Designed miniproteins, single chains, continued (3). Designs and how they scored, part 71

Each design is a single chain, and the fold is of that chain. pLDDT is the mean over its residues in the fold that is shown.

## One batch from the design tools (miniprotein)

Design m10602
Fold by ESMFold2-Fast:
Structure m10602 (fold): chain A 61 residues (1-61)
Amino acid sequence: EELKERVIEAVRTLLNEGYSKEEAKRVADFIINHLKEKYPSLTDEEVEEIRKAAEEEIDKL
């Protein structure tokens, strides 16, 4: 669950720096892919939860 919070924090930082929603989504995808490589114990369900949380945060703006 800490990984989800870190991705949300990264997305917020990008949006605050003036990046577009599309750019923020691309960066979130890159971060998630890196997390999958670093933490192979992450399930597809956990990955989808992180992805949805990032998308919801971007859509809030």
Scores: mean pLDDT 78

Design m10603
Fold by ESMFold2-Fast:
Structure m10603 (fold): chain A 96 residues (1-96)
Amino acid sequence: AARRAEEAARRAEEAARRGDAVAAGRAAAEAATAAAEAAAAGDKEGAKRAAEAAARAARAALEAAERAGTAAGAAGGAAAGISAAGAGFDAGVPVK
């Protein structure tokens, strides 16, 4: 799972560099899934590496979404999720 998470993170970073927020968001979701699988498998080292890769992919996707604005709305579901989950009013849910 760690390898898949790292590959997905790399794809997310490359997509973000190209300004493709949708592709970056998809890659970040794949990295998150791989991190969850590593954690479920009980591989402590693999889970740590996969979680670090997933965090990197999520940051790349959020940066790409910020730059892309409305076009990245679908990828921005992660920002809405963060706000809903516990950050309260923080992440980037549109005011108004």
Scores: mean pLDDT 66

Design m10604
Fold by ESMFold2-Fast:
Order: C-alpha cells, then structure tokens, then sequence
Structure m10604 (fold): chain A 65 residues (1-65)
C-alpha cells in the first residue's frame, strides 16, 4: 500500500530530524505512532506524524513506551 509506505518514510524522516526514535504500526485500519522516550521533541514529532497520517485519511493515535 503506497500510502502506508509514504507514511513510514515520513515518520522515519521526522525521527531523523528530531533525533528521536519513532515507530509506526498499522492495526485494524488505525495508525499508531510510538516514541521510546517522553521528550518535547518526541511529542512534537509524534504530533507531526499523526497530523500527516490524518491528512492522508488514516485514523490514528500516539503512544509512549
């Protein structure tokens, strides 16, 4: 699915720019954006990734490990 690949690439780019490790998981038509650390940069990165996912038509949320 090209939209899933595009979102994975975008999340990887956001992680590279922020210096925070972000993961993306697709479950039952929903996207879950995860961060390993609870930092301001991680929270901003997750918000950007989630907004991009919503703009692409995904429903989603974020989680901290």
Amino acid sequence: DIDKELLRGLVAMIGSVTGEKLDVVFENGEVIIRAERDTEKAREGMKLALEAAKNMGFKGRFELE
Scores: mean pLDDT 78

Design m10605
Fold by ESMFold2-Fast:
Structure m10605 (fold): chain A 100 residues (1-100)
Amino acid sequence: MELGREAARLGREAAELGASDPAAAAGGRAAAAGGEAAARAGDEEAARAALAGAEAAKRGAERKEDGAASAGAGAAGIAAATAGGLGARRAGEEAPPLAG
């Protein structure tokens, strides 16, 4: 899956750009790992989520003055991958929430 490999590449670039900022570097590494995992599994939705997260992490790393945005972008990549899986299942059945 080329999307996952592209996400891994961008995540590594984000980690290198953010090397002086632990949050940006961590976000980039997380996006790279997510991209690789998605590529290995052949999961295009996870790969797209990882790609979006990697792009956001790279933009955040380039805006050094916005360290919180870099950390948020990395976390968003991970969250998006998780949500992608849930979203795919949910699209098959839109069940109303059962309040306890």
Scores: mean pLDDT 61

Design m10606
Fold by ESMFold2-Fast:
Structure m10606 (fold): chain A 113 residues (1-113)
Amino acid sequence: MAAVEAAARRAAAAGAALSAAVAAGDAAAARTAAIELLRALGALVAAATTDAALRARVEAILEEGIARVARPGASVAEIRDTVAATATRVATLLEREDPAALARVQEALAAAR
């Protein structure tokens, strides 16, 4: 429980930082916040499921998202849209493979807001 709560608070803080950076049009700040958010989501999923194969698949999706966000010249809009698309891919995978883990992730994120 404590690990899920810590990862969820980290994701919430990074999400708030991303929203602020997007509003400011600050691509460098948006990139930093987006990478932290995707890493925090990885930690949250790792804490929410014991399925090592599922964790590895989620990590691969998140690493692809991080690589796209980290590209030089990525706009604020591209960073925002990449984070949204990556989070949707992770949620869809969890809904299919471990809906109980998805519920734990969603509950922890809601409580951290």
Scores: mean pLDDT 87

Design m10607
Fold by ESMFold2-Fast:
Structure m10607 (fold): chain A 72 residues (1-72)
Amino acid sequence: SAEKEENVKQMREYAQGLFDLGLSSPESATLFQRGGEVLTLMSEAEKGTVEEAEENRKKAEEYYKEGLEVAA
């Protein structure tokens, strides 16, 4: 569905953002690990329901916000 595709797209963007932060941060290992965790959430969301995709997107957003604080 379009809603599921949008949640998956947002998770891809959060994973990419975490990897980009990792390239420019001394905390690269933590940021790359968080990016990988978001990719796992995205893979699960692709196989799940729209509600599961929304829940995983919220977790991915939380990881991204934490990544921004770690990279600061």
Scores: mean pLDDT 86

Design m10608
Fold by ESMFold2-Fast:
Order: sequence, then structure tokens, then C-alpha cells
Structure m10608 (fold): chain A 76 residues (1-76)
Amino acid sequence: SMELRERAEAALRDAREGRRLAETAKTAAQYAAGAVLAVGGGVEGWLVLREAEREGDEEAAALAREAIELGGMRPV
């Protein structure tokens, strides 16, 4: 569905931007803001993946999986 793909694309954008912000952060507050955005993208990606697999939307599922991977913040 178009809505499901739009949600997956938004989740992926949030995960990418959040990770970028966290990795380029100069303060603890900037890191926290980036990490929250990235994790939010990953969580939405997980929700979209469940729906995409149920609907057989392979494109939305692929985008959602990428959002989940990027939304997992590394310790360093």
C-alpha cells in the first residue's frame, strides 16, 4: 500500500537522520536528540515490517528492515 510505503520511507529517513546527528554530535544533548530520532525510526520500521509482511509489500518490508538496522544505536 502507498500509506505503508510512505510510513516505511519516513521511518528510514528518521533512522538515517537520527544516526547522522548522533554520530556528528558535539554535546550529550545533541547525541541524545539524534539517538531518540534514530530509535523512533527503528521502532516505526519494526511496526511497518509486521504489516508489510502480512500484506506482501516487499518494497515496504525492505525499507522497514533498513530503518530497523539504522535505528539500533551502537555504544560508540
Scores: mean pLDDT 82

Design m10609
Fold by ESMFold2-Fast:
Structure m10609 (fold): chain A 84 residues (1-84)
Amino acid sequence: MQVVSLKDVTFQTEGVILMLPAGTPEEKVQQIEEELAAVEGVKAVYRTEVEGKPALLVETSEEAIDAVIKIGEENGAYVAGYVS
C-alpha cells in the first residue's frame, strides 16, 4: 500500500476523460480501471459516457496526468477532454 505524499497548500485535483475504442470488451474496461487506480496520485476512476460512447473519468493529481494518459494510450484510449 503506497501512501501518496500531499503538498498541503497547492494540491489540485484534475479530471481526465479517456475515450475507449468502440470494440473494448467489459473485461478490458475493468482491467484499464484497475491499472489507472493503481497509479500514484489517482484518486478515483469513474465510468461515464460521452455522446453514448464508453469513457472513463479519472480524478488525479497534476503530477499523475502523464501516467494516466500513457496507460490510456497503451490500451487504445484517447484523451477526449479535461475537467478542473
Scores: mean pLDDT 72

Design m10610
Fold by ESMFold2-Fast:
Structure m10610 (fold): chain A 56 residues (1-56)
Amino acid sequence: DEKKKKLIEELKKFAEENGYELGKDFTEEEIEAILEQTNYDLEKAKELLLKKLNSP
């Protein structure tokens, strides 16, 4: 799934651009779970990811 791989990479880059590190602050499995939960809507996935990472 080329489109799914692209969305995973875009969401990973977004997290890294916001100062979070893959394998420390979040995992690829969490990225995939967030995308699946948002039905692969990248903008909703970004919002959900930031909510989880920016919350205590």
Scores: mean pLDDT 80

Design m10611
Fold by ESMFold2-Fast:
Structure m10611 (fold): chain A 55 residues (1-55)
Amino acid sequence: MEEEVIKGVEEAIKIGEEEGREALRLYLQIALRDSEEAGFPKAAEYAREQLEKLE
């Protein structure tokens, strides 16, 4: 389950990179929220780290 969520975050990053930085930020924000809501701390941490890199 959590592995599949992390895989989803990785796919969102690929799509976001193709569509631009604002799209990537939006996808990562959604992934972070969904991961936190579902109780997947590793996936949430990964999404947060990727968001920090976009500063």
Scores: mean pLDDT 74

Design m10612
Fold by ESMFold2-Fast:
Structure m10612 (fold): chain A 103 residues (1-103)
Amino acid sequence: GPVRASAFGRGNKVVVFVEAPGLTPEDAEAAAKGHAEGVQRSTGAKAKVVRIELIGDRAVIVIEADKPVTKESTQAAAEGAARGVGEKLGLPYETLPAVILED
């Protein structure tokens, strides 16, 4: 689909990649907000956005939680980001399976 998100979790951090045609800084901020809200709702953890970068049609968003992330919270993060961008652009969205990286 035109909006696609994937996420990688490691320790207390989640990195989300969101791809969409014509992605703007405002779209990336909407994705980051949806991402943090997804983590907080699924786990009760406090989450903060530590970095947002735009590279062409891809946004890279780094979220830091106050406790270790799980596969479930990482999947919720990717889904929140994809939904945020998809709703803002009026486009269908999808997520790839979340990956937990071990230290």
Scores: mean pLDDT 78

Design m10613
Fold by ESMFold2-Fast:
Structure m10613 (fold): chain A 70 residues (1-70)
Amino acid sequence: SEKLEELKKKIEQLKQQAETVRQSLLERLKNTEATGSPEEVARVRRLADQGLATLEGQEKQLEEILAQLE
């Protein structure tokens, strides 16, 4: 029970960290769009899209783990 609660808290922490990374990626893209060349914007957008897709997949797996723990 206590180990289960600790695991749930760690998963919630990982979700919050993923959200922070997501916000950082979006902020970097926004800043690059304001000051960067079209080529830099295209590159950063591609990297952000790939990063966001990876985070979405990881968050889905964490939610499935949480569902199994209930």
Scores: mean pLDDT 82

Design m10614
Fold by ESMFold2-Fast:
Parts: sequence; C-alpha cells; structure tokens
Structure m10614 (fold): chain A 88 residues (1-88)
Amino acid sequence: ELEKKIEEYRKKAEELGLSQKGIDLIVMLVRLGREEDAEKVLEYMEKGDYEKAAKIILDTLLPVPYAVAKMGNTEEELIKKIAEELKK
C-alpha cells in the first residue's frame, strides 16, 4: 500500500532528524514512485553527505519543486540550497 510506504519513509526521515522540508521531499519522492531515490537520500543523510542527498533530489524532482529556483542559479548553488533545506 502506498500510504504504508509513505508512513515508513516519513518515520525514517524523522528518525534521521530531517527538517520538515526534508521530510516533505522524501514523501514526494515516494508518492512519485521514486522509492529507490528516497532510500538513497536517506542513506546519504545518515552518512552526513548532505550535498549528495541534495543532488538526488535535484535530479529527480526538477522541474517540480525547484524549477523556478533553477533560473539564474548554477547546479552547485541549487544543490547547496537543497542541502541546507534538508538540514533545517
């Protein structure tokens, strides 16, 4: 069931200390059927590799949550912004 998977990933993200924005992004990945990408983001967050976690979100969720933010920004700047949002 999709809702059970969403609850599992939400709980994992909360246990790892992700921000509310980070939790919402993990849930969005799962809702979009990108469960493998959600798992990789959580693995990198657990390892403290926030920029690699942010890179996966950028690659999988653009243009959805960050389409406008990409205008005038480099990929590196956008990755850094996503990494900070995940930690808050």
Scores: mean pLDDT 75

Design m10615
Fold by ESMFold2-Fast:
Structure m10615 (fold): chain A 77 residues (1-77)
Amino acid sequence: APLSAARFEGEVALAMVLMEVAIARLLLKRGDIEGARESVERARELLESTDFADPELRERAQRAIEEVEEEIRRAEE
């Protein structure tokens, strides 16, 4: 029961991270690099504040953040 609740909380956190990553990519397409960074910062805070019961959910969230951070770095050059 507690582990099922913790897994669901991790799934919600992952969904929120993926939403922020999607917003960051949309902002990058609009040329809003600063807005994209702010969305990534919110995603990173969600990752750091969430105790993921399932490490696969954490790894997926981290990978999504890393991918969009690389996209932002390329857009800044």
Scores: mean pLDDT 84

Design m10616
Fold by ESMFold2-Fast:
Structure m10616 (fold): chain A 64 residues (1-64)
Amino acid sequence: SLIEEGEKALKEGKLDEAIRLFLEAYKRGLQEGSEDARRAFEGLLEALKAKSKTAPEEPDPPGV
């Protein structure tokens, strides 16, 4: 399913792919009135947060 594919992409660090997959799942869930829409929305938010946090964390190299 699109949600499972999105979760897999998120775990693999493919944030852009995860965002697209969760967005597609969210649209389909809305059309069907399914709780899958909520799960897809949660995954979308997590992927967006990870991407947003990764950018400002990039400038901090390991202090070893």
Scores: mean pLDDT 73

Design m10617
Fold by ESMFold2-Fast:
Structure m10617 (fold): chain A 68 residues (1-68)
Amino acid sequence: SIEDKMAEFEKQVKEILDKYLAGEISKEEAIKEIEKLREEMLKEFADNPEVAEHVQIVADIAIQEIEK
């Protein structure tokens, strides 16, 4: 379902953020991975504005946390 796909996207973004905070990946790598996930989701759900809005918000919050 779309709901399950959004939950999985959130989980993957959180896992990337957790890896960065643990020192396992660089800031550049973390941002790149989040942007890649965002692009893939937006491409898959191009005709779904609800998913697009959710994806943008989740990715933006995570990138802001990394850029502190």
Scores: mean pLDDT 85

Design m10618
Fold by ESMFold2-Fast:
Structure m10618 (fold): chain A 98 residues (1-98)
Amino acid sequence: GIDVETAIKIARAAAEVSPVPEYRELFRDIAEELEKLKGKDPVKETALIFSLITLLIDMAYEGHEETLEAIIEKLKDDPKAVKIVREALETGRWLREK
């Protein structure tokens, strides 16, 4: 599973590099909510992490692959975070090409 700390790192990186204002706001809100809930509400944390992954997949599906590569580059020192974003990129690409 994806741990809360890794999810926060991904959401913050995505908020910084995303060119679409709506995506930036959603990623920022996810990061802030996860930081507030850290260890207190596992159900809400799981839902927020699911929302994060779904947004990354949607971004890749819509062709924003360069944005996901920029997120990966920003997270390059964190192998867990890189793996999660790369899997989302590959999933979104697969769905678009299927």
Scores: mean pLDDT 86

Design m10619
Fold by ESMFold2-Fast:
Structure m10619 (fold): chain A 88 residues (1-88)
Amino acid sequence: SAKELAERAIELAREALELARRALREARTLEAVNLATAAALRAAGAEFLARLALEGDLPEEKRTELAEKAIEDARRAIELAREALRRA
């Protein structure tokens, strides 16, 4: 369901944000800082979309689309955070 997808997206977005914060603390290069910052912004956006899908008064189809996009954005944020950690 859209609700289950949205809840999963929130969990992934929070994981991404924690990884991004760690990446920012460990960053020794401008490239690592930029990747960690991009990860944090994307994770925050994913959480926003997931909450809108979960709590918003929207048709089921729109809630599903938002939840799926939130999952994709959260996964991308995790990838960016991991790349930042590799460059730290």
Scores: mean pLDDT 86

Design m10620
Fold by ESMFold2-Fast:
Structure m10620 (fold): chain A 63 residues (1-63)
Amino acid sequence: MVLEIVKEVVEKTGLSEDQAGTVVTRLLNGDSKEEVIEHLVTEQGLSREKARKAAEVAEELLK
């Protein structure tokens, strides 16, 4: 399940598997969508737009 979600995030956003994996694991660990976005922007240097798209895709797939 987690690997399929990571793959979908990669396909929809163009993030690396490591970046997409970070999004999924942080959401599963109880981080909010906004906390995940801030982490991707500050720690991984992603644009806020890409970080938001990745978090939204992962959140939708985790429902």
Scores: mean pLDDT 80

Design m10621
Fold by ESMFold2-Fast:
Structure m10621 (fold): chain A 86 residues (1-86)
Amino acid sequence: AAVRSVEVAVDGTTVTVRIEADPAALADAVAAAVEAAAAVPGVTGVEVTRQSEDSVELRVTAASEAAARAAGDAIEAALAALDAAS
């Protein structure tokens, strides 16, 4: 699989996402995660906090804990779908 690992941690209104992927797949994985998070009502920001050749960390901020959990779930689902399509 092109995506090797995905870690999603929800802490209050903040979601931390760590993606490890083949370098060629990493840009698509980041785009899928950002799009999934941005589609959730109540998400207020998405930032790339760390980037390397084969890994990225994202920080998602939300207006509520419910929105943060929904964003985390949406990101996990989007990345699982991307990996299955690869």
Scores: mean pLDDT 83

Design m10622
Fold by ESMFold2-Fast:
Structure m10622 (fold): chain A 55 residues (1-55)
Amino acid sequence: SAEELTREAIERALAALGAGDRETARAILQEGKAQVADDPESVARLEGALAFVDL
């Protein structure tokens, strides 16, 4: 489901950030957005996560 894909993308991105790998975190979140492109709520959640990565 879009919700599960979104959750998994965020969890994997957080793991990459914990390892210091911002580029991998961004790639995971961008791929997640492509997978859930038809669900605007999931896209918005992943965009929020991308903004967090840039902090």
Scores: mean pLDDT 83

Design m10623
Fold by ESMFold2-Fast:
Structure m10623 (fold): chain A 60 residues (1-60)
Amino acid sequence: MNPVELSEELNELLEKNKDLPYEKQLEIIREYLKKKKISEEVQEIILLALEQAKKELAES
């Protein structure tokens, strides 16, 4: 899967699960990335980016 398709699917997952606790959203994303056979390094980068985005939204 190319990065654009991955980003689109992740955005869709976040939208579908926006009403769930953040911990549940991370769990869903982690399982999704695992199913897609995304490397551990890329998984860590994505999860860190999501955590950063959450902090920015909380500060807004």
Scores: mean pLDDT 73

Design m10624
Fold by ESMFold2-Fast:
Structure m10624 (fold): chain A 92 residues (1-92)
Amino acid sequence: MSKEEKAKELADKMLKAKTPEEIVRLTQELINILNEMIDEGKLDEAEKVARYALDKLAEGIRKATDFDVQLALGVGAIAVATILVTIENLKK
């Protein structure tokens, strides 16, 4: 499985996650894959995946009915957005 496919799968799982603990775990795995892609110089692929993940996190936040789940998704969105800014700065 490619890193892009794995990262998109993690983002889809975050949208369906029901607990803050699951969201934190999935977010950590997603961030690790994004950092590996950046280290490998796959900046365009990392950017595409980060944007996909942000769209899924935004959808999850809108659909979540539990405050702790919304908060965990929001923290995840900030982390992924920070990585996206880093990618954009590396591309100049």
Scores: mean pLDDT 85

Design m10625
Fold by ESMFold2-Fast:
Structure m10625 (fold): chain A 53 residues (1-53)
Amino acid sequence: SAALDAGVAAYLAEDYEAAIAHFQAALAADPDDERARFLLEAARAALAAARAA
């Protein structure tokens, strides 16, 4: 989906807050999207790690 693609682009740019928002939008459109769920978890973990640095 466009939201999933936008989320991946934000994640690669290290904009984890934007990535989380896009992956949440993808999951809201398709609650069974395992890829969006996995990427949302990864983006949240990356944001937590960035905040710890």
Scores: mean pLDDT 85

Design m10626
Fold by ESMFold2-Fast:
Structure m10626 (fold): chain A 118 residues (1-118)
Amino acid sequence: SPLQEKVLEIFDKYLEEVEKVFEEIRAKATPEQQAAIDDVLEDFRRQLRALKNYFLKRFPELTPEEFLAVFERASDALLRTVRGKLEDAGVPQELIDEFVEKLREISDKALEELRKAL
C-alpha cells in the first residue's frame, strides 16, 4: 500500500542518516574503537530490520498510536544499547555523548516523519 511504502522509505532514510553519523564518529576513533563501532552499527541495522518487519506483519491491525509507541520504546532501547556497548569497548565518553546525541536527533526526526505518515 502507499502507506506501507511511505513507512519503508522513512525506515530506509533513518538507516542512511544513522550510517552517516557512524561514518563520522568512526573517522575520529582508533582502530580498536572502530571495530566496536562497526559491531554496534551491525546490531543497529539488525534491530531496525526487526522493527520494520514487526510493522509489516502487524499493519493494518496495529494502530498508529501503538506503532509510534513501539518505535519510540525500541529507539530508546537501541540508544541505551549503543551507549553501553561503546562504553564497554572503552570509547571515550565525549565521543559517545556526541554520537548518541546525533543518533537521538535522527531518531526523533524519524518518529516525527512516521507521525506525519500515519
Scores: mean pLDDT 83

Design m10627
Fold by ESMFold2-Fast:
Structure m10627 (fold): chain A 68 residues (1-68)
Amino acid sequence: HHMEELIKKLKENQKKLIEEVDRVIAALPDPARQEALRRFVDLYPNTFAAEDGALEAKRREIAALAAA
């Protein structure tokens, strides 16, 4: 019952997370890294559309790479 509402919210939050990832990419000091991460996101859009926990880990990896 409540799981269905949570799934809806997760899909809505997915869009916001994509915007946050875009901000992280834009903040990168190296333009080459910006291009590389942008290409990765463009090539694998479905990865960020899924609600699996394993796919959420991919978003965290991108953020970690930007922070490194």
Scores: mean pLDDT 61

Design m10628
Fold by ESMFold2-Fast:
Structure m10628 (fold): chain A 86 residues (1-86)
Amino acid sequence: EDVELVRKLLEKLGRTDFTDEELQVIADWLTGKKTKFTDEERAVLRRFLSLLTGYPIPDDQELYELVLAEIVRRLWPEIAEKLKKE
């Protein structure tokens, strides 16, 4: 399940501060299951992207957010496959 894979990734990064609801938002976004997100959900996604990249994502940098999001989504199938191996 995608939520379980997201949890495994975050655990490997030493982070357990995401709720099950937040993990579901991340999984829905990574798999393209959901196409529209609220400001609260976008905050969860920014926190996830900041954690993966090691850089904070400013609120006023939509283009930067979109570029990072596209890169992460493109890499997700490979990341998910590696996580399934664990």
Scores: mean pLDDT 72

Design m10629
Fold by ESMFold2-Fast:
Structure m10629 (fold): chain A 93 residues (1-93)
Amino acid sequence: SAEVEKLLKEIEELAKKKAEEILKLGEEGASAEEVKKKEEEAIKEINEFAVKKSQELVEAGKLSKEDIGKIVEKGLEAIELVRKAAKEALEKL
């Protein structure tokens, strides 16, 4: 559970960092294309990170079915946070 809790926290922190970067682009007057590209790159990075770390935990025998559900839910929350930041950035353009 400790390694799963650490992964959930790392996913959340990555999402917050990417959301802040996207919001800053909106504040700096970046183009809609730049905001959308940063959103797509952030979602891809979050997905790749979560998948890779989840696979490592599965191979180590450290994941239950319940833990997989928690990781999926946190990944969806992370993607939603990034999408909300992109919407806010686009509204400033």
Scores: mean pLDDT 86

Design m10630
Fold by ESMFold2-Fast:
Structure m10630 (fold): chain A 69 residues (1-69)
Amino acid sequence: MSEVIRAVVRAARELGVPKDVIEKTVNLLEKKYKETGRVTREDIEKAALEAGVSPETARQIAERAEKLV
């Protein structure tokens, strides 16, 4: 798992995101990472939104993950 994806998991857990939603977010980001070799802040926000996270929480996940890397 990339350092960025690990940071996303940590941030989502700290924000109280359910495990199933975190798993869906991780699967989307791992797919992106395998295709492009990178995960951007925008990729994190979009993946979290697609997994069912609110727009505000998705933004907070992306911001916290960026600071943890």
Scores: mean pLDDT 82

Design m10631
Fold by ESMFold2-Fast:
Structure m10631 (fold): chain A 87 residues (1-87)
Amino acid sequence: SELVEEGKKLFEEGKKYFEQGDYEKAIELYEESYRKFVEAGDYLGASESLFNLADSYKKLGDFEKYRETVLRSVSLALIGIGDEIDE
């Protein structure tokens, strides 16, 4: 899927900025990655994007956004796992 490949590219770019300490840019890229994975129906990819988004909020000291985003990531991962076992 083109959307999945776009999501992966945005995710890898987000990781690069995160590793450089540019957490605000990483947040932007992880949010775009999340949107692409959701559009593709890749809820596990979307969950991983949200988890890294949450970690980026934690690095900026936004612990409320960290907590909220981790809960969203876990919820989305449970949906994605459910879709896999329904095969």
Scores: mean pLDDT 85

Design m10632
Fold by ESMFold2-Fast:
Structure m10632 (fold): chain A 78 residues (1-78)
Amino acid sequence: SEEKKKLYELTKKMMEEMRREFRARVAAGDVEEAARRFRLALDQLTQQVNALYSGESLKAVEQGRAALEAEYAAVRAA
């Protein structure tokens, strides 16, 4: 339970870091590479979260993925 709670907090921090990294790469003109990188990082994080049977952390990853994909779509539309 404590390990799962700690994983949830770390997952949240990693999502925030991925969002900052995405925005920095978009500002540098690397939009497609920014999207490719967060997708790979999220796939790796999903595997780690699944290995620890943390449904709450998995939901946080899914919400973070949706937010990043929405932000990517908005950048592409601009």
Scores: mean pLDDT 82

Design m10633
Fold by ESMFold2-Fast:
Structure m10633 (fold): chain A 61 residues (1-61)
Amino acid sequence: MLITAVAKKDFEGPEPEILSFKKGDKLIVEKVYSDGMVVARSEKTGKTGLLGSDLIEIVSG
């Protein structure tokens, strides 16, 4: 089952491995780490990267 999330706020990633997004952007969660980090793909941009799980709200797609 695909896990879809929505960004809670605008975020600009400081590193190329960190995902940048805008509030309300749809994100596809690909992997969740035990430390609260996730790997997600932006539906809007197609980019994949790391982000903190506190920055997103999980929703069913």
Scores: mean pLDDT 78

Design m10634
Fold by ESMFold2-Fast:
Structure m10634 (fold): chain A 64 residues (1-64)
Amino acid sequence: ERQERLKATVLKLASEALKKGEFNLDEAVRRLQEEAGLTPDEARRVAENLAKSLESIGVKVVRG
């Protein structure tokens, strides 16, 4: 289901960012569209929310 794919993708992105100490916003937007089937606007919103959460705990947010 779409909801389960979204959760799985978000958890993968968060896990990778925590291990690396870095979160690539543009890559996350692309992966959310490809893996979870989100529209570009939905993917950007989810990625920005995730980025803010990760940044609050010391993960570096990058773009490009």
Scores: mean pLDDT 83

Design m10635
Fold by ESMFold2-Fast:
Structure m10635 (fold): chain A 69 residues (1-69)
Amino acid sequence: MKEEIEREVAEALVSMLLSLGKIFEEKGDYETALEVYEKALDLAREHGLSPELIEEVQKNLEEAKKKLE
């Protein structure tokens, strides 16, 4: 029960962080977007979320990072 609730909350938080990161990218704030995506990736990895979600976070993280280079 507790583990299931924690994973569901983590999944919702990761989805919200992905949306937030995309908003910062649209504003041209790639540093903040990168930080938000890093937090999302950490949460997804810590709670063993789906490979698909982890891959989506990683792709957005890499894209934001490339904009800072």
Scores: mean pLDDT 81

Design m10636
Fold by ESMFold2-Fast:
Structure m10636 (fold): chain A 58 residues (1-58)
Amino acid sequence: SKEEEAIQAIVRAKILADLNPEKRAEVMKLIDQAIDALEKGNYEEAIKLAKKAEELAS
């Protein structure tokens, strides 16, 4: 489901943020926005924000 995809993307972004402390604050801000979108049922927005966080953390 899209909900599971969003959750998995958020988890990956959090792991990468811990591995790249230089970008951690910016990555965590995107993760917080992704979680807010997930809580509101906006799964597509949550996935987009989580993927941005993942890319920034890489």
Scores: mean pLDDT 83

Design m10637
Fold by ESMFold2-Fast:
Structure m10637 (fold): chain A 55 residues (1-55)
Amino acid sequence: SHMQQLVQDLDDAIRTLEAEIAALRAAGAPQDVIDQQQGILDFLRGLRAELEAQL
């Protein structure tokens, strides 16, 4: 299913971004940079949930 492929791609993107945010926190990156990345992560999580609800 095309929708299942999109959910899988979003899962991969979310996992990668979560790891990148964790690395930024460990490196002491500025909070504004972390907040911007968290905003993107929250958006992707919301999109994934909406797509999964349609499967």
Scores: mean pLDDT 87

